# Designs tried in a protein design run: designed miniproteins, single chains. Part 105

Each design is a single chain, and the fold is of that chain. pLDDT is the mean over its residues in the fold that is shown.

## One batch from the design tools (miniprotein)

Design m3644
Fold by ESMFold2-Fast:
Structure m3644 (fold): chain A 125 residues (1-125)
Amino acid sequence: MKTFTYKQVVDAVIEAFKDPKASVEEIKKRLAEALGISVEDVDFLIDYFTDPSDHPLVRVVLAALALIGLFYGIIIKRSEVDLSKPISYYLDKIPFLRKEDRDALLKALGVTEDTTLEDFYKKYS
């Protein structure tokens, strides 16, 4: 079974979303390259975002896919995302994200629940 650390997945997501003009397909390709998996594997893992499972690989990637949702909203669908909202506002809308996984993700990113999406974007832009 292929496993990833939260840091590896977070770094891959940041790398994939660094270009705000990138298409969804380009972002999937970059994420696949950064994680050393296929684009089909990325599509498979995205499907798990809507139906979470207890599989170890899926749990690590679900935390990154929750972050992908935030970056997707900021970078690709900026007009649909309120950048003034804290990161917790968006994480709270993901019912499968456990507190431990949420806390580990925030720690790996070096941010708090009160950090706004705009401040998060500025930190990594």
Scores: mean pLDDT 59

Design m3645
Fold by ESMFold2-Fast:
Structure m3645 (fold): chain A 87 residues (1-87)
Amino acid sequence: SLEEIRARLRELILEIQRLLNEGRLTEEKLFALVERAKEIAAELPEEVAQEMIAVLDRLVEQYKAGKLSIEEAALAIASELQEVIDR
């Protein structure tokens, strides 16, 4: 259900916040969180899924290009997940 999808996205946001607060966010964990977010996105309506995946891919590209720190990338990812929940 959409409610179950929103709950799973909220769990990812909380995990991102916890890893940032504990100083335990690594590149490997960031990429694993992005892959989990994309798997959840695939269960959303096609238009919403495509938009969310495009934003996540862009944020990963910006991080890899050195345009975002790992903390900035993680916060931007959490923000995108929250925007999807609020729709």
Scores: mean pLDDT 89

Design m3646
Fold by ESMFold2-Fast:
Structure m3646 (fold): chain A 90 residues (1-90)
Amino acid sequence: AAATDAALARGRELIKKGREFYEQNPELAEEGAKNPDAFLAEAQRRIDEARKSPKGKEEVEQARIWAAGVSIYLAEKTREEKLKKELEKL
């Protein structure tokens, strides 16, 4: 369905933007591997700063998209680790 295809395309774009954000901030990428909460807190700080902007709606939406992408990227890493542990039990 077109709606499902659009949702999947948006999801892929969010993951891509999340990976780009991670790659552009290598210090945060390394810290994120050790403490994902600290990495997400930095993303949230950017959202909060965007909310105070006179361009508010567009900047908040952009920051939320990137924060969602970061969250999806980190969730993907967690899912891979869970699958690895489940396979080791077989």
Scores: mean pLDDT 64

Design m3647
Fold by ESMFold2-Fast:
Structure m3647 (fold): chain A 100 residues (1-100)
Amino acid sequence: SAAELQALLDELNGELAKLNEALKNKDIDAVISQMERILGLLRRAVALLPDDATLRAALATVEEALRRMKEDPSKWKEEAQRAKAAVLRAMFRLDALIRR
């Protein structure tokens, strides 16, 4: 429903703000924690819209970025920025679906 998509978008906005603060502070553990929370929200979005290619692609990108950050912590900044870009694409998609 539009109300469920709006609630997800609002939660993603809040978690993205926390991710941005963690990135600013260069707190890798906080970045990973916030990306895991965002991943949970993206899984909920895909469950509501399983055929949406943009949301599925964003989920896959964040999952891969988290995996790579855990495998090689030296790449955390690159992987976090890749994940952030995917989250922004998912948020723009959700907004478009709500406001069409």
Scores: mean pLDDT 89

Design m3648
Fold by ESMFold2-Fast:
Structure m3648 (fold): chain A 86 residues (1-86)
Amino acid sequence: EELEKIREDIEKLISSELKYAIYLTFAKRNPDPEQRQKDLEEAEKYREEMKKIVAERLGIPESEITDTIVAQVLDELIREEVKLKR
């Protein structure tokens, strides 16, 4: 049960991180200012989703979650998943 939850959270975090990276790339490379704004807004939605998942796991407010904390939690979850499979 716990292993399945850890796996689901890892998949959600990686999926959101990939979508965040995709939309940030569109925002940086698109010559259209209106489309850049929409891409930035979409990227922020995925960033907020990552922060929400991490906040729920740590039991702290989303406002206290930084990008560094998200990366650290993702690393910890991957390490924990590997340990539980051994």
Scores: mean pLDDT 79

Design m3649
Fold by ESMFold2-Fast:
Structure m3649 (fold): chain A 75 residues (1-75)
Amino acid sequence: MEPKPWGKFLEELATNRELLREVLEKAGLPVSEEEVRRMLSGVIPARASVLRALAEAGGVPISDEDIERLVAQLS
């Protein structure tokens, strides 16, 4: 069964600028807050490495196959 905390976490990242900044700092990603928001909203192609790092930094369980599906869906 797919964990619901991931969906909630993505919604919070899309609307909460402070949370997004904090998660990006923890993940050590060389991407901007705006770039991540655009990936999550489907404006630009999502990157699997970015989605995985965000999930790990947020402490949210997500599988590799779920990340690949999200990348395909958002692209």
Scores: mean pLDDT 71

Design m3650
Fold by ESMFold2-Fast:
Structure m3650 (fold): chain A 109 residues (1-109)
Amino acid sequence: SEPRLLTEEEFHALLAELGLTVTREEIDEEKGEYYLEVERVSPASGERIRVTTRSRLRPSEKEYRFLVVTGEHIDASGVALPVVFAHVLDSEGRLLDSETTVEAPPPAA
């Protein structure tokens, strides 16, 4: 899908629309760190997927934008589950150093 530039509120609204539950969110402005963890449980397989985003923030920046790409993870039952990849931008639209990881259980033998 095409990247979207979202406010924090728009990003959280998108997570809710996609059925992703925020399990952890931390902003440490003094250390310049942002951490987001979201989770989805497949209704078909019971498979739990976790998406973790880490970003570096500039100290003293209080406004952030999220550059978001939506995708899909195919679970063990062949069901497509929504996934988001997010990058944090500063107030001037500069890309901050960020990493997004998708974790799913290994296929059951």
Scores: mean pLDDT 71

Design m3651
Fold by ESMFold2-Fast:
Structure m3651 (fold): chain A 103 residues (1-103)
Amino acid sequence: SEELLREAEELIREARELLARAKELLRQVNSLKNPSIKAVNLAIAAALSAIGALTTAEIARRGLETGTISEEKAEQLLEEARESLRGARELLEEAEKAIEESK
């Protein structure tokens, strides 16, 4: 459906934004004189979760556009993408907290 395509496009947008934030946070941590290993690891984990969400949402979008997957399968993939995106946000927040605690 058009609604599922819009949901996929929104999740792709949000995943790209989170991935960019995680990469920027990693650059900031690595620029410090004494980088927090915990913050680095959490930022990497956030980036990987965001990549997972992006990949899953792109598969759902393309499958819907080409008619190669059912709407039910697309809904399942978008739910998985949302969960990965939620996890990425939580990891990013923990990374930001770890940086603040290391100051």
Scores: mean pLDDT 86

Design m3652
Fold by ESMFold2-Fast:
Structure m3652 (fold): chain A 89 residues (1-89)
Amino acid sequence: EEELLKKVEELAKEAEELFKEATRAISQGDLETARRKIEEIKEIAKEAEELAKKSKNPQVKERALKTAEGIKRAAEFAEELLRRAEEQL
């Protein structure tokens, strides 16, 4: 199940890039772009979690779920940043 872990790690890298784009958009006042990027991170987190749940190896499943949880936390943090930026307008 090396392939499953590799796919989840690739999703994490994609989410990292989207997180950078979302935070950059927030800093530039482009709240619509930020919101869209955050939603994409949430979708990636869901995909990673579903993929992790399909693992038959408990160790692989736990590691993949941990990675998916990290992606969810990144989305939540970006969403909080966006919410604060919206409240200052």
Scores: mean pLDDT 84

Design m3653
Fold by ESMFold2-Fast:
Structure m3653 (fold): chain A 106 residues (1-106)
Amino acid sequence: STELSILSTGFSLSSIGYQVDAELAELTAKQYRSLGNDISPEQVKAHHEQLSALYKEASDALAKGDTEKAAEVYERIADLEEKSGRKSGKETAERFRKLAEKLREM
């Protein structure tokens, strides 16, 4: 569907963004620390590499119209965000879990 194609493109672009953040881990960690997050460059690199991979997996599932697989990946993104220790991680996790429910209803 057109909706799934748009979502797939969005996740693909976000995957690239997370990969760039992982490559610039020292700078990204400095930015997060300036915003009140206690995070190391190593944690930033590992976390963003995992997010990049999951967003790519979500993009691929959405492109194929595999809404069940995409919902499973959304739940894995939620778990990773919740474990990140970032202030926004819990809110992002709750949003992805709700989106996974909606995607399964399609």
Scores: mean pLDDT 84

Design m3654
Fold by ESMFold2-Fast:
Structure m3654 (fold): chain A 93 residues (1-93)
Amino acid sequence: SKAKEIAELKAKRKELLKKVDELLEQLTKAVEEGAPQSEIDKLVKELEKATDELSETVKQLSLAQGSSEDEAEAMGRMVRAVNKIALENALKK
């Protein structure tokens, strides 16, 4: 059912938001503590993957809730833009 699809997408969004926050905290700490570049690179890749999954989930949720394709695409782009700023801030010394 549509209600089941929406509930599953909301649950997935919640888990991905938690994962993104946890990865950003880990990345910020790794940068502050002078962790090896290989560890920083791994965290950046994991964060980018989680952000991609979050963006797609937000788009799918928006479509499932009756948004247009253009509105859903805009929501996905907003997620990517916010996370790009957060990543850039985490990488600054």
Scores: mean pLDDT 88

Design m3655
Fold by ESMFold2-Fast:
Structure m3655 (fold): chain A 94 residues (1-94)
Amino acid sequence: MDQAQQYFNQGIDYFRQQDYQTAIQYFQQSISLAPDSVLGARSYYYMGMAYYRMQDYQSSIRYFDQSIRLATRLGDDRTRGFAQGMRGQAIRDQ
């Protein structure tokens, strides 16, 4: 497992513990190492989810947009679909 994947997995672990601020820091580290990757698109998605859980809908929408753009460029239809759905939810909930 590479270091970007390790940071992503740490982010998921903190996300599951509902420590959203720490999760975001680890996702940012993963993106820093692998910015133009499926892992980067997934990291942006989970940052959007973390902000959504914290009810910061503006930041949530911003990171879902980053996830959608990167996932679209890479052909990651699954991450794009999830990010589009959650972006719509964040818009409705604000």
Scores: mean pLDDT 91

Design m3656
Fold by ESMFold2-Fast:
Structure m3656 (fold): chain A 81 residues (1-81)
Amino acid sequence: SESERQQLQRIDDEYLQTVNEAKRLIFELRKKGGSQQLIDDIENKMKEFQAQLSAAKTRDERISIMQQFKDWYSQMKQQYS
């Protein structure tokens, strides 16, 4: 069974993986000469979630924020997959 600490580590790892995927997407969009508006929207959303995580005072709040970012990114990725 997964311990609470292991669950939190997994959620954090998945969040970091999603952030890295978003950074790779920005890199590829810049190489392709893609929309600056789209790049700005992704960067602004990443900054928004990072600010929320920095302000979060509880574990449950952090989990919720990380899951919301993953869900948002999944919706974005569907437009490119």
Scores: mean pLDDT 83

Design m3657
Fold by ESMFold2-Fast:
Order: C-alpha cells, then structure tokens, then sequence
Structure m3657 (fold): chain A 84 residues (1-84)
C-alpha cells in the first residue's frame, strides 16, 4: 500500500538524518579512520537498500522523495570518502 511505502520511506529518511548528524560530528571531532570507514560501509548498505526500495515504488511523489534522498546519501558518501 502507498501508506506502507510512505512509512518505509520515512524510516529511511530518519535513519539517514541520524547517520548524517553522527558522521558530521565524527568528522568535526577528527574521529579515527576506522570509525569513518564503518560509517561509509553503513551509508553504502543504506544506499543499496534504498535503491532496491525505489525499484518497488509505484507512487510518483514517493519516487521523487526517494530519488532526492538517494542523491543526499550519494553526496555524503563522496564527502566522507574525501576524509579517508
């Protein structure tokens, strides 16, 4: 159902927002490379899961939101790779 897919997307968004905040704090606090590498793997896993979820979406508004989230995740991955 659209509602079930919307709730799933909200969970992806919340998980990403939490992870983004943690990663930015880790970078600001000069966390060890091992910690940043762990976050990178988590982001890459999340991206793969989000891409699989996007393939199953039929609602156009949810697709647009998921695509926007995907681009945000990709941008953070590239930013984090520059710190490694």
Amino acid sequence: SVKEQEEALERFEEDFERLEKEIRKAIEENAPKEVLETYLKALERGLEELEKFLERLEDEELKERAKELKERVKKLIEELKKEL
Scores: mean pLDDT 88

Design m3658
Fold by ESMFold2-Fast:
Structure m3658 (fold): chain A 90 residues (1-90)
Amino acid sequence: MEEEIEKIINEEIDLLKENVPNFDEEVEKKQRESWYNLIEDLRTKRNMTDEQILEYLELQLEKLKAALAGDEKKVEELLNEIGDFLSSLK
């Protein structure tokens, strides 16, 4: 499961490097730390399973892809899906 989560993080970083100007090592480090802190909070404070964390991260990756493509409707649909997913937990 850790390898699958890391793959999603790496895919998001690659997309940001290709699409965001001035994406340097410091920005990458802060972004990775932000995601690791989020994953830790989801696991420890929200008691999410690794499967639920993976699903959440996959939805976030799809939202990033839609945002980079300028697909505002798809971003809104994915925000609703993320909200519904989170509201279904505990």
Scores: mean pLDDT 79

Design m3659
Fold by ESMFold2-Fast:
Structure m3659 (fold): chain A 72 residues (1-72)
Amino acid sequence: PLQPDAVAKAQEAVKKGLITQEQLDAAQAGDPEALAKVIAAIGALESSRFGEPIASAPTLLSPAEAAAHVAA
């Protein structure tokens, strides 16, 4: 089982095509292989910053994502 904030990040990974919705559903159902893939995708999303401008990459995500992080 994922924490609620991790589920939100996993949904973003699904939206960006890093994992499938089926993999997220399997991870929520307790599949350890699917859970590992979801966690890896969240980690890649956080560490690689593939959606952020490199030249002026802030320590904060977009205002909406920063607000979601603070609210967690």
Scores: mean pLDDT 65

Design m3660
Fold by ESMFold2-Fast:
Structure m3660 (fold): chain A 69 residues (1-69)
Amino acid sequence: MPSPEEAHEKLIKLYKQAADAQKQGDWDSATKYLQEVRDLEKETGVAPTGDEIADVIDALTALQAKIDA
């Protein structure tokens, strides 16, 4: 298992990658990155704070809405 610090850094990077892919219209990659975030959170119990992902929240909200449509 990755260390909590490594898991936390990877989660932040994956959230940013998901948001970037969503902004580019690459919904497949965005969904894949978001799934990797969910899997890593489940395996490690580590989660970013809302403040750490505040800059990507709008993009993630749009991605979630599109997946649910």
Scores: mean pLDDT 71

Design m3661
Fold by ESMFold2-Fast:
Structure m3661 (fold): chain A 90 residues (1-90)
Amino acid sequence: PEELARKAAERLSEVIELAKKVSEEDAKIVLEAQEEFIREVVQALNEIKDPEKQKEAIKEALKRQVEKAIEQLKSPEVKEALKKAKEEVL
């Protein structure tokens, strides 16, 4: 679970760095999605004791935060990068 969460956070950080070069507004949206994802991961790791259920909770958190961010993003390149980041983790 921790490795999956770390990989997801790293991929989101890469998208944030890309977004900073294209759109400051989109960068903030992706940063917010990463912060909410990390918050949900910490909660899942603390409240769920089964590692398999922790992994599923982390995957669902990533899906929710990415989908929410994509609806708000304006730059096609940032949307594409975020979709790829999700696919690489899941």
Scores: mean pLDDT 84

Design m3662
Fold by ESMFold2-Fast:
Structure m3662 (fold): chain A 75 residues (1-75)
Amino acid sequence: SAAVEARLAAQVAAFTAAGRAALGDDAEGQAKIEEMLRLLLPVGRGALAEEAGDEETVARLAEEILPEAVALAER
């Protein structure tokens, strides 16, 4: 549990930085980033719990999912 939370914290920081670059730092853009993170966090937690800590795979999924989630949120 604690290990999963620590990994998610690092992933969330990376997501937030990438999201700001893509969506901007306006209140609306920031709210959208937070909403996306709330939707993705349970999926990330489940994946980390099941994979027992393949951090490299989690990082790659984060890089793949973030652009796809941004594209989805635009439509």
Scores: mean pLDDT 63

Design m3663
Fold by ESMFold2-Fast:
Structure m3663 (fold): chain A 78 residues (1-78)
Amino acid sequence: MSAAQQAQAAAHAQLGQQHFDLGLQHFQNGDFRTAQRHFDQSRRHFDQASRLDPSFRQNSVDSDVNSGMSRMQMSVRE
């Protein structure tokens, strides 16, 4: 819980958000396989952020990634 760990956690959260946004773009274009890869990358970065700073374990970041994956599953199923 040093300032350096908080900065590193924030950097991982930012990278996770970037991959989530890319995943959404590919999902909207119908490239579900590439979208899944970006959502997987996003989850890894958010997991790393939460390990460095447990305050990032709040529902917001996990909810965003899970929501994206859930919408992809619904679209493929329907």
Scores: mean pLDDT 70

Design m3664
Fold by ESMFold2-Fast:
Structure m3664 (fold): chain A 81 residues (1-81)
Amino acid sequence: IAAALADPANVDAAIQRIEGITEQLIEHKDEPGAEENIQKAIEQLRATKELLESLRDVVPEGAARLIAAVEEAIERLEKAL
């Protein structure tokens, strides 16, 4: 993951995936099982954020950008619940 964060293209792709998944979960929030899926996504994003925070000193720019995207995704998903 640290090697992936050193490549701006990989960081951009990861941000796009996080945003896309977040939008899909919010769009489908009224479907059966959506609340459980959103809660699981929030838990995974929080774990990812903790990992990225530990990488800040190694790959500061990539980690900071992904942390910002993860924080935004968590906030949007929490508001959708």
Scores: mean pLDDT 79

Design m3665
Fold by ESMFold2-Fast:
Structure m3665 (fold): chain A 92 residues (1-92)
Amino acid sequence: SKEEEILRLLLEVIAASSEVFVLERGLARFPERATEEQKAELRELAREVERLTEEAKKLVADPNVTVEQVRELLERIRRVTDRLTALEKQFL
């Protein structure tokens, strides 16, 4: 249902935002664990999460939103979460 896809979208937004928070805080405490390139990638991913979060807010506030639009945004944010997870594994 559209409500279930919206819930999945919101949970993925929370997951992505949480991972950005953990990685930024970790690098602030242990800056030697990451290269300048990896730090730059995290900054880019953090900005992308902020943009996708704003898109998600607009999408869920739209009474005419389609299931297809929700699924498309959900797939976009899942790709960012996958990149954050891959980056986290590089720091360990």
Scores: mean pLDDT 87

Design m3666
Fold by ESMFold2-Fast:
Structure m3666 (fold): chain A 64 residues (1-64)
Amino acid sequence: SMEAEKAIKERLKDYSPEQVEAFFETLKLFWEMVGRIENDPELAAEQIAELEKLKEKILKEKEA
């Protein structure tokens, strides 16, 4: 919803636009992972690893 998007952006106001985009990219991968988990739990492990990498990148950029 539009309200949710605005709330998320307000919560992320301390982050750069690039970091906010990385966050939404992570959410996209999460929802793609959810669809694949329903068919193959082993694929979920690989996608969780990718989400962890993105999370670390976002945190590292925030600290810069």
Scores: mean pLDDT 69

Design m3667
Fold by ESMFold2-Fast:
Structure m3667 (fold): chain A 78 residues (1-78)
Amino acid sequence: SPLLKELEAVREETLEKIRSNPDMSVEELQELLKETIERMEELLKKYNGSNEEKLHATVLMFRLLAEVTDAILEKKRK
């Protein structure tokens, strides 16, 4: 599915940016999360996905949200 490939690419790009920039502030991580969610929402609008693709896309979005939220919580801890 082109939608799922583009969504996974967006997730991988976002996680690599976090990994490559360990000194990102909480504010920068929150902004990155917002921008990434907006990009994913635009992809969902662009592609008319099946119910299975929509469910898979939702799972990918929740995984990314959890991973970025974890990075934010790590920053707030110290």
Scores: mean pLDDT 78

Design m3668
Fold by ESMFold2-Fast:
Structure m3668 (fold): chain A 62 residues (1-62)
Amino acid sequence: VQEEIDRGIETAKAAAEKGDRESAAQAVLWASINVGASGGTLEEVERAAMRASQAAYDALKA
């Protein structure tokens, strides 16, 4: 579960740093799906989405 969250954050951040908003959004969605599929709770799914979205937002604003 944590590995899926970390991978999602890194992928979203990398896409956002390149200005690729579509890939960043896709990475956020896939992080949420993968956490859920790995037996994550709804809280963990929400946390994954929020953290990946925040990382992408911060990269886009930098």
Scores: mean pLDDT 73

Design m3669
Fold by ESMFold2-Fast:
Structure m3669 (fold): chain A 81 residues (1-81)
Amino acid sequence: TQQQLKQQAQQHLDLARQYLDQGKVDEAVRQLREALEYAKKAGSVSLLAQVYQEARRIDTPEAQKLADEASRLIKELQAKK
């Protein structure tokens, strides 16, 4: 269900934050990617925005790509609604 997809996205966001607190940047980025995929499937602008906010704070090329993807998906969802 959409609610289950949102819960999965939130769980991966929570894990990403935990990894960031531990200084485990690569693991955090991996969790943010999972959160992005579930947020996309859920069609949740708010969850995509959270992925964008977390990813933009990480100074790696992979995190920047995730932030760009999240921003693009937010715009696409808003244009369709």
Scores: mean pLDDT 85

Design m3670
Fold by ESMFold2-Fast:
Structure m3670 (fold): chain A 67 residues (1-67)
Amino acid sequence: MSGISYYMGFLAAQHAVLAGNYDLALELARVAAESGDTATLEGILEALEVLDPELAEKARKIVEEVK
């Protein structure tokens, strides 16, 4: 169910950013990367890129360090 994982990742990251919880948004990306959940990670990174491109860049650096 990759589509559901992507959608849930997108929504979780979106809600974290809108709540001002940037640390949670970055942690969501890190956990998805560590677990190898590429669908959830793609959703998270897309939400961050749309809402806060600078935060998305920080998330990508974390993902590169984990993978």
Scores: mean pLDDT 83

Design m3671
Fold by ESMFold2-Fast:
Structure m3671 (fold): chain A 106 residues (1-106)
Amino acid sequence: MAEQVLEDLRRYLRKLGLSDETIDRILEKLKAGVPLEEMFESDEERVALLTALMLIGDKYRRGLSDEEADALLPRYRAAAQAFVEAEKRGESYTDMADRQIAALAA
């Protein structure tokens, strides 16, 4: 992973309220290729990482500035929260995708 992506991940995870210890653990597991399902100790960690990954993906795909990406943070966090809740209910991937689109449009 490019160093800039890791820096962006650390920055957004901090903005989402994770401790430096939690961030270091998640980033070490990510760099080691640990499966996503084994990275998280809480739903809050899953929401934060999913939010950060969606933001970074959109930032690089669309060429967004840091300010533009930061403005999207609340919307992506809401979408990530909905995704995690849908997964816990055993909803289909299609239902999760529809819910994320609805959350981003709100």
Scores: mean pLDDT 73

Design m3672
Fold by ESMFold2-Fast:
Structure m3672 (fold): chain A 67 residues (1-67)
Amino acid sequence: MEELRKKHKELLMKSVEYGVKAIGYAALSVVGSEEEGKESRKKLEEYNKKSNEYDEKAQELLRKLKE
C-alpha cells in the first residue's frame, strides 16, 4: 500500500506541475504578440491535457486504495 501512496503523490505532483505550466502559457497568451499568443494557446491546451491525464490517474489510484 505504501508504494501506491507514493505513486499517488507522484501523479499529483505531475498534474500540478503541468497545471502551473498551463497557467503560465495562459498569461503569455494575453501579453505576448499575436503569434506568441497562438503558440501559447497551443501549449496551454497541451499542458492542460497532460495535467488532466495525471489527475485522472491519481483519482484511479485513490479509488484502488479505498477499494
Scores: mean pLDDT 79

Design m3673
Fold by ESMFold2-Fast:
Structure m3673 (fold): chain A 74 residues (1-74)
Amino acid sequence: TLSAREAVERAMAALGKDRLTAAELGEGLERAGIMSAGTGEAFVRAGARRLGWDPDAELSADEAAEALSAAVGG
C-alpha cells in the first residue's frame, strides 16, 4: 500500500511541481495511476474540507499528504 506521502511525491513528479492545489494533486494522482480519471480532485477536496482547510489553497507536500490521509481515513 502506498503511503499518503509517497502518493503525493508521485503526483508532484507527474506534474513537475512542488506545491499543488487539491485540483492539481487530484490530476497528479490520476496521471501517476494512483486514482481513476475524474475522481482525484473531488477526493482530495473532501479531505481538505474534513480538516477545515481551504480546498482551493496551494498545499506543500506535507499538507497534501495530510489532506489525502484525511480523505482516506474519514
Scores: mean pLDDT 81

Design m3674
Fold by ESMFold2-Fast:
Structure m3674 (fold): chain A 55 residues (1-55)
Amino acid sequence: MLEEAKREIQELVEQGLSLREAYDRVAERFSEQAPDLEEQLRAGRAVEQAYRELS
């Protein structure tokens, strides 16, 4: 999940989005795709960590 989040953020930045805009889009996508609250929290933490590591 963390590696996937990092990859998707980097791909969006490569397409011309800012790092923050890429983070926001990936975070929304991961949240919407989570089947339950536990996975939603896990996804949110992974995307946040990816953003911190790419900043």
Scores: mean pLDDT 80

Design m3675
Fold by ESMFold2-Fast:
Structure m3675 (fold): chain A 94 residues (1-94)
Amino acid sequence: SAIGEKVRELIAELNEALAKRAPEEEILRLVEQLYEAGKEAVKAGDLESAELAGKALLMARSWADRNRWSPEYRAAIEALVEEMAELIKRAKEE
């Protein structure tokens, strides 16, 4: 699906940004875009793509924690991780 392609492209961009140690602001922007794409995937019934987005958000959270990012950026990513997990959980219960 188009949304599934968008999720995979954003995951690839996120992986590249992490590998090159891009600024926190750039990585957070990609994480926010990935969350929005994952949310669209849930609305489209594409749970496979939504779960891929959720896993990538968890990866970004773990990376931010290991690299001791500023507390505000870590809190922002954690909030998106929790929201994505809740959306996937609710979709599976429907």
Scores: mean pLDDT 86

Design m3676
Fold by ESMFold2-Fast:
Structure m3676 (fold): chain A 73 residues (1-73)
Amino acid sequence: DGVVTLEELTEFVLEEYRKLGFELTPEVKELARKHAERLIKRFDKDGDGKLDEAEWKELLAEYRRNGFGVFTD
């Protein structure tokens, strides 16, 4: 329904890590989860713990401009 949950965002981040050549070890999965939590906190303007369509588009625009690394520290 046009809402991205923490679980769905974690899967997106894991897929991006896989594309970068990372092995999906427990450590990498933990990093992806924390990365997704930071993305929710950064783009979740209404504080519901989810990204609506507008917030998700803003995340994708930032990712396309600056690449994946802007979401790590």
Scores: mean pLDDT 74

Design m3677
Fold by ESMFold2-Fast:
Structure m3677 (fold): chain A 85 residues (1-85)
Amino acid sequence: MLSEKEEIAIKLAFKKYSDEKGKLSYEQFKEMIKELGLNLSDEEIEEMFNKYDKDGDGTLDYDEFVEMVKENKELLEAIMKYYGL
């Protein structure tokens, strides 16, 4: 269960990197991981992205992104720290 602050932080992160259609591309996801200061390899980033890209279209929608963040505590903590929440 997400707190209100966690929901706000996740929405801010998604809005910053997603396109006008509400889709997060693999390239924008890599940029987010780097800006959050997460020390993940390119292989680890690709594996994480592909796990939640269930339809294989090369993008994540908001619901897929929320599930990724909920299942990856270090990603949630990095997003929270980045937005000062």
Scores: mean pLDDT 83

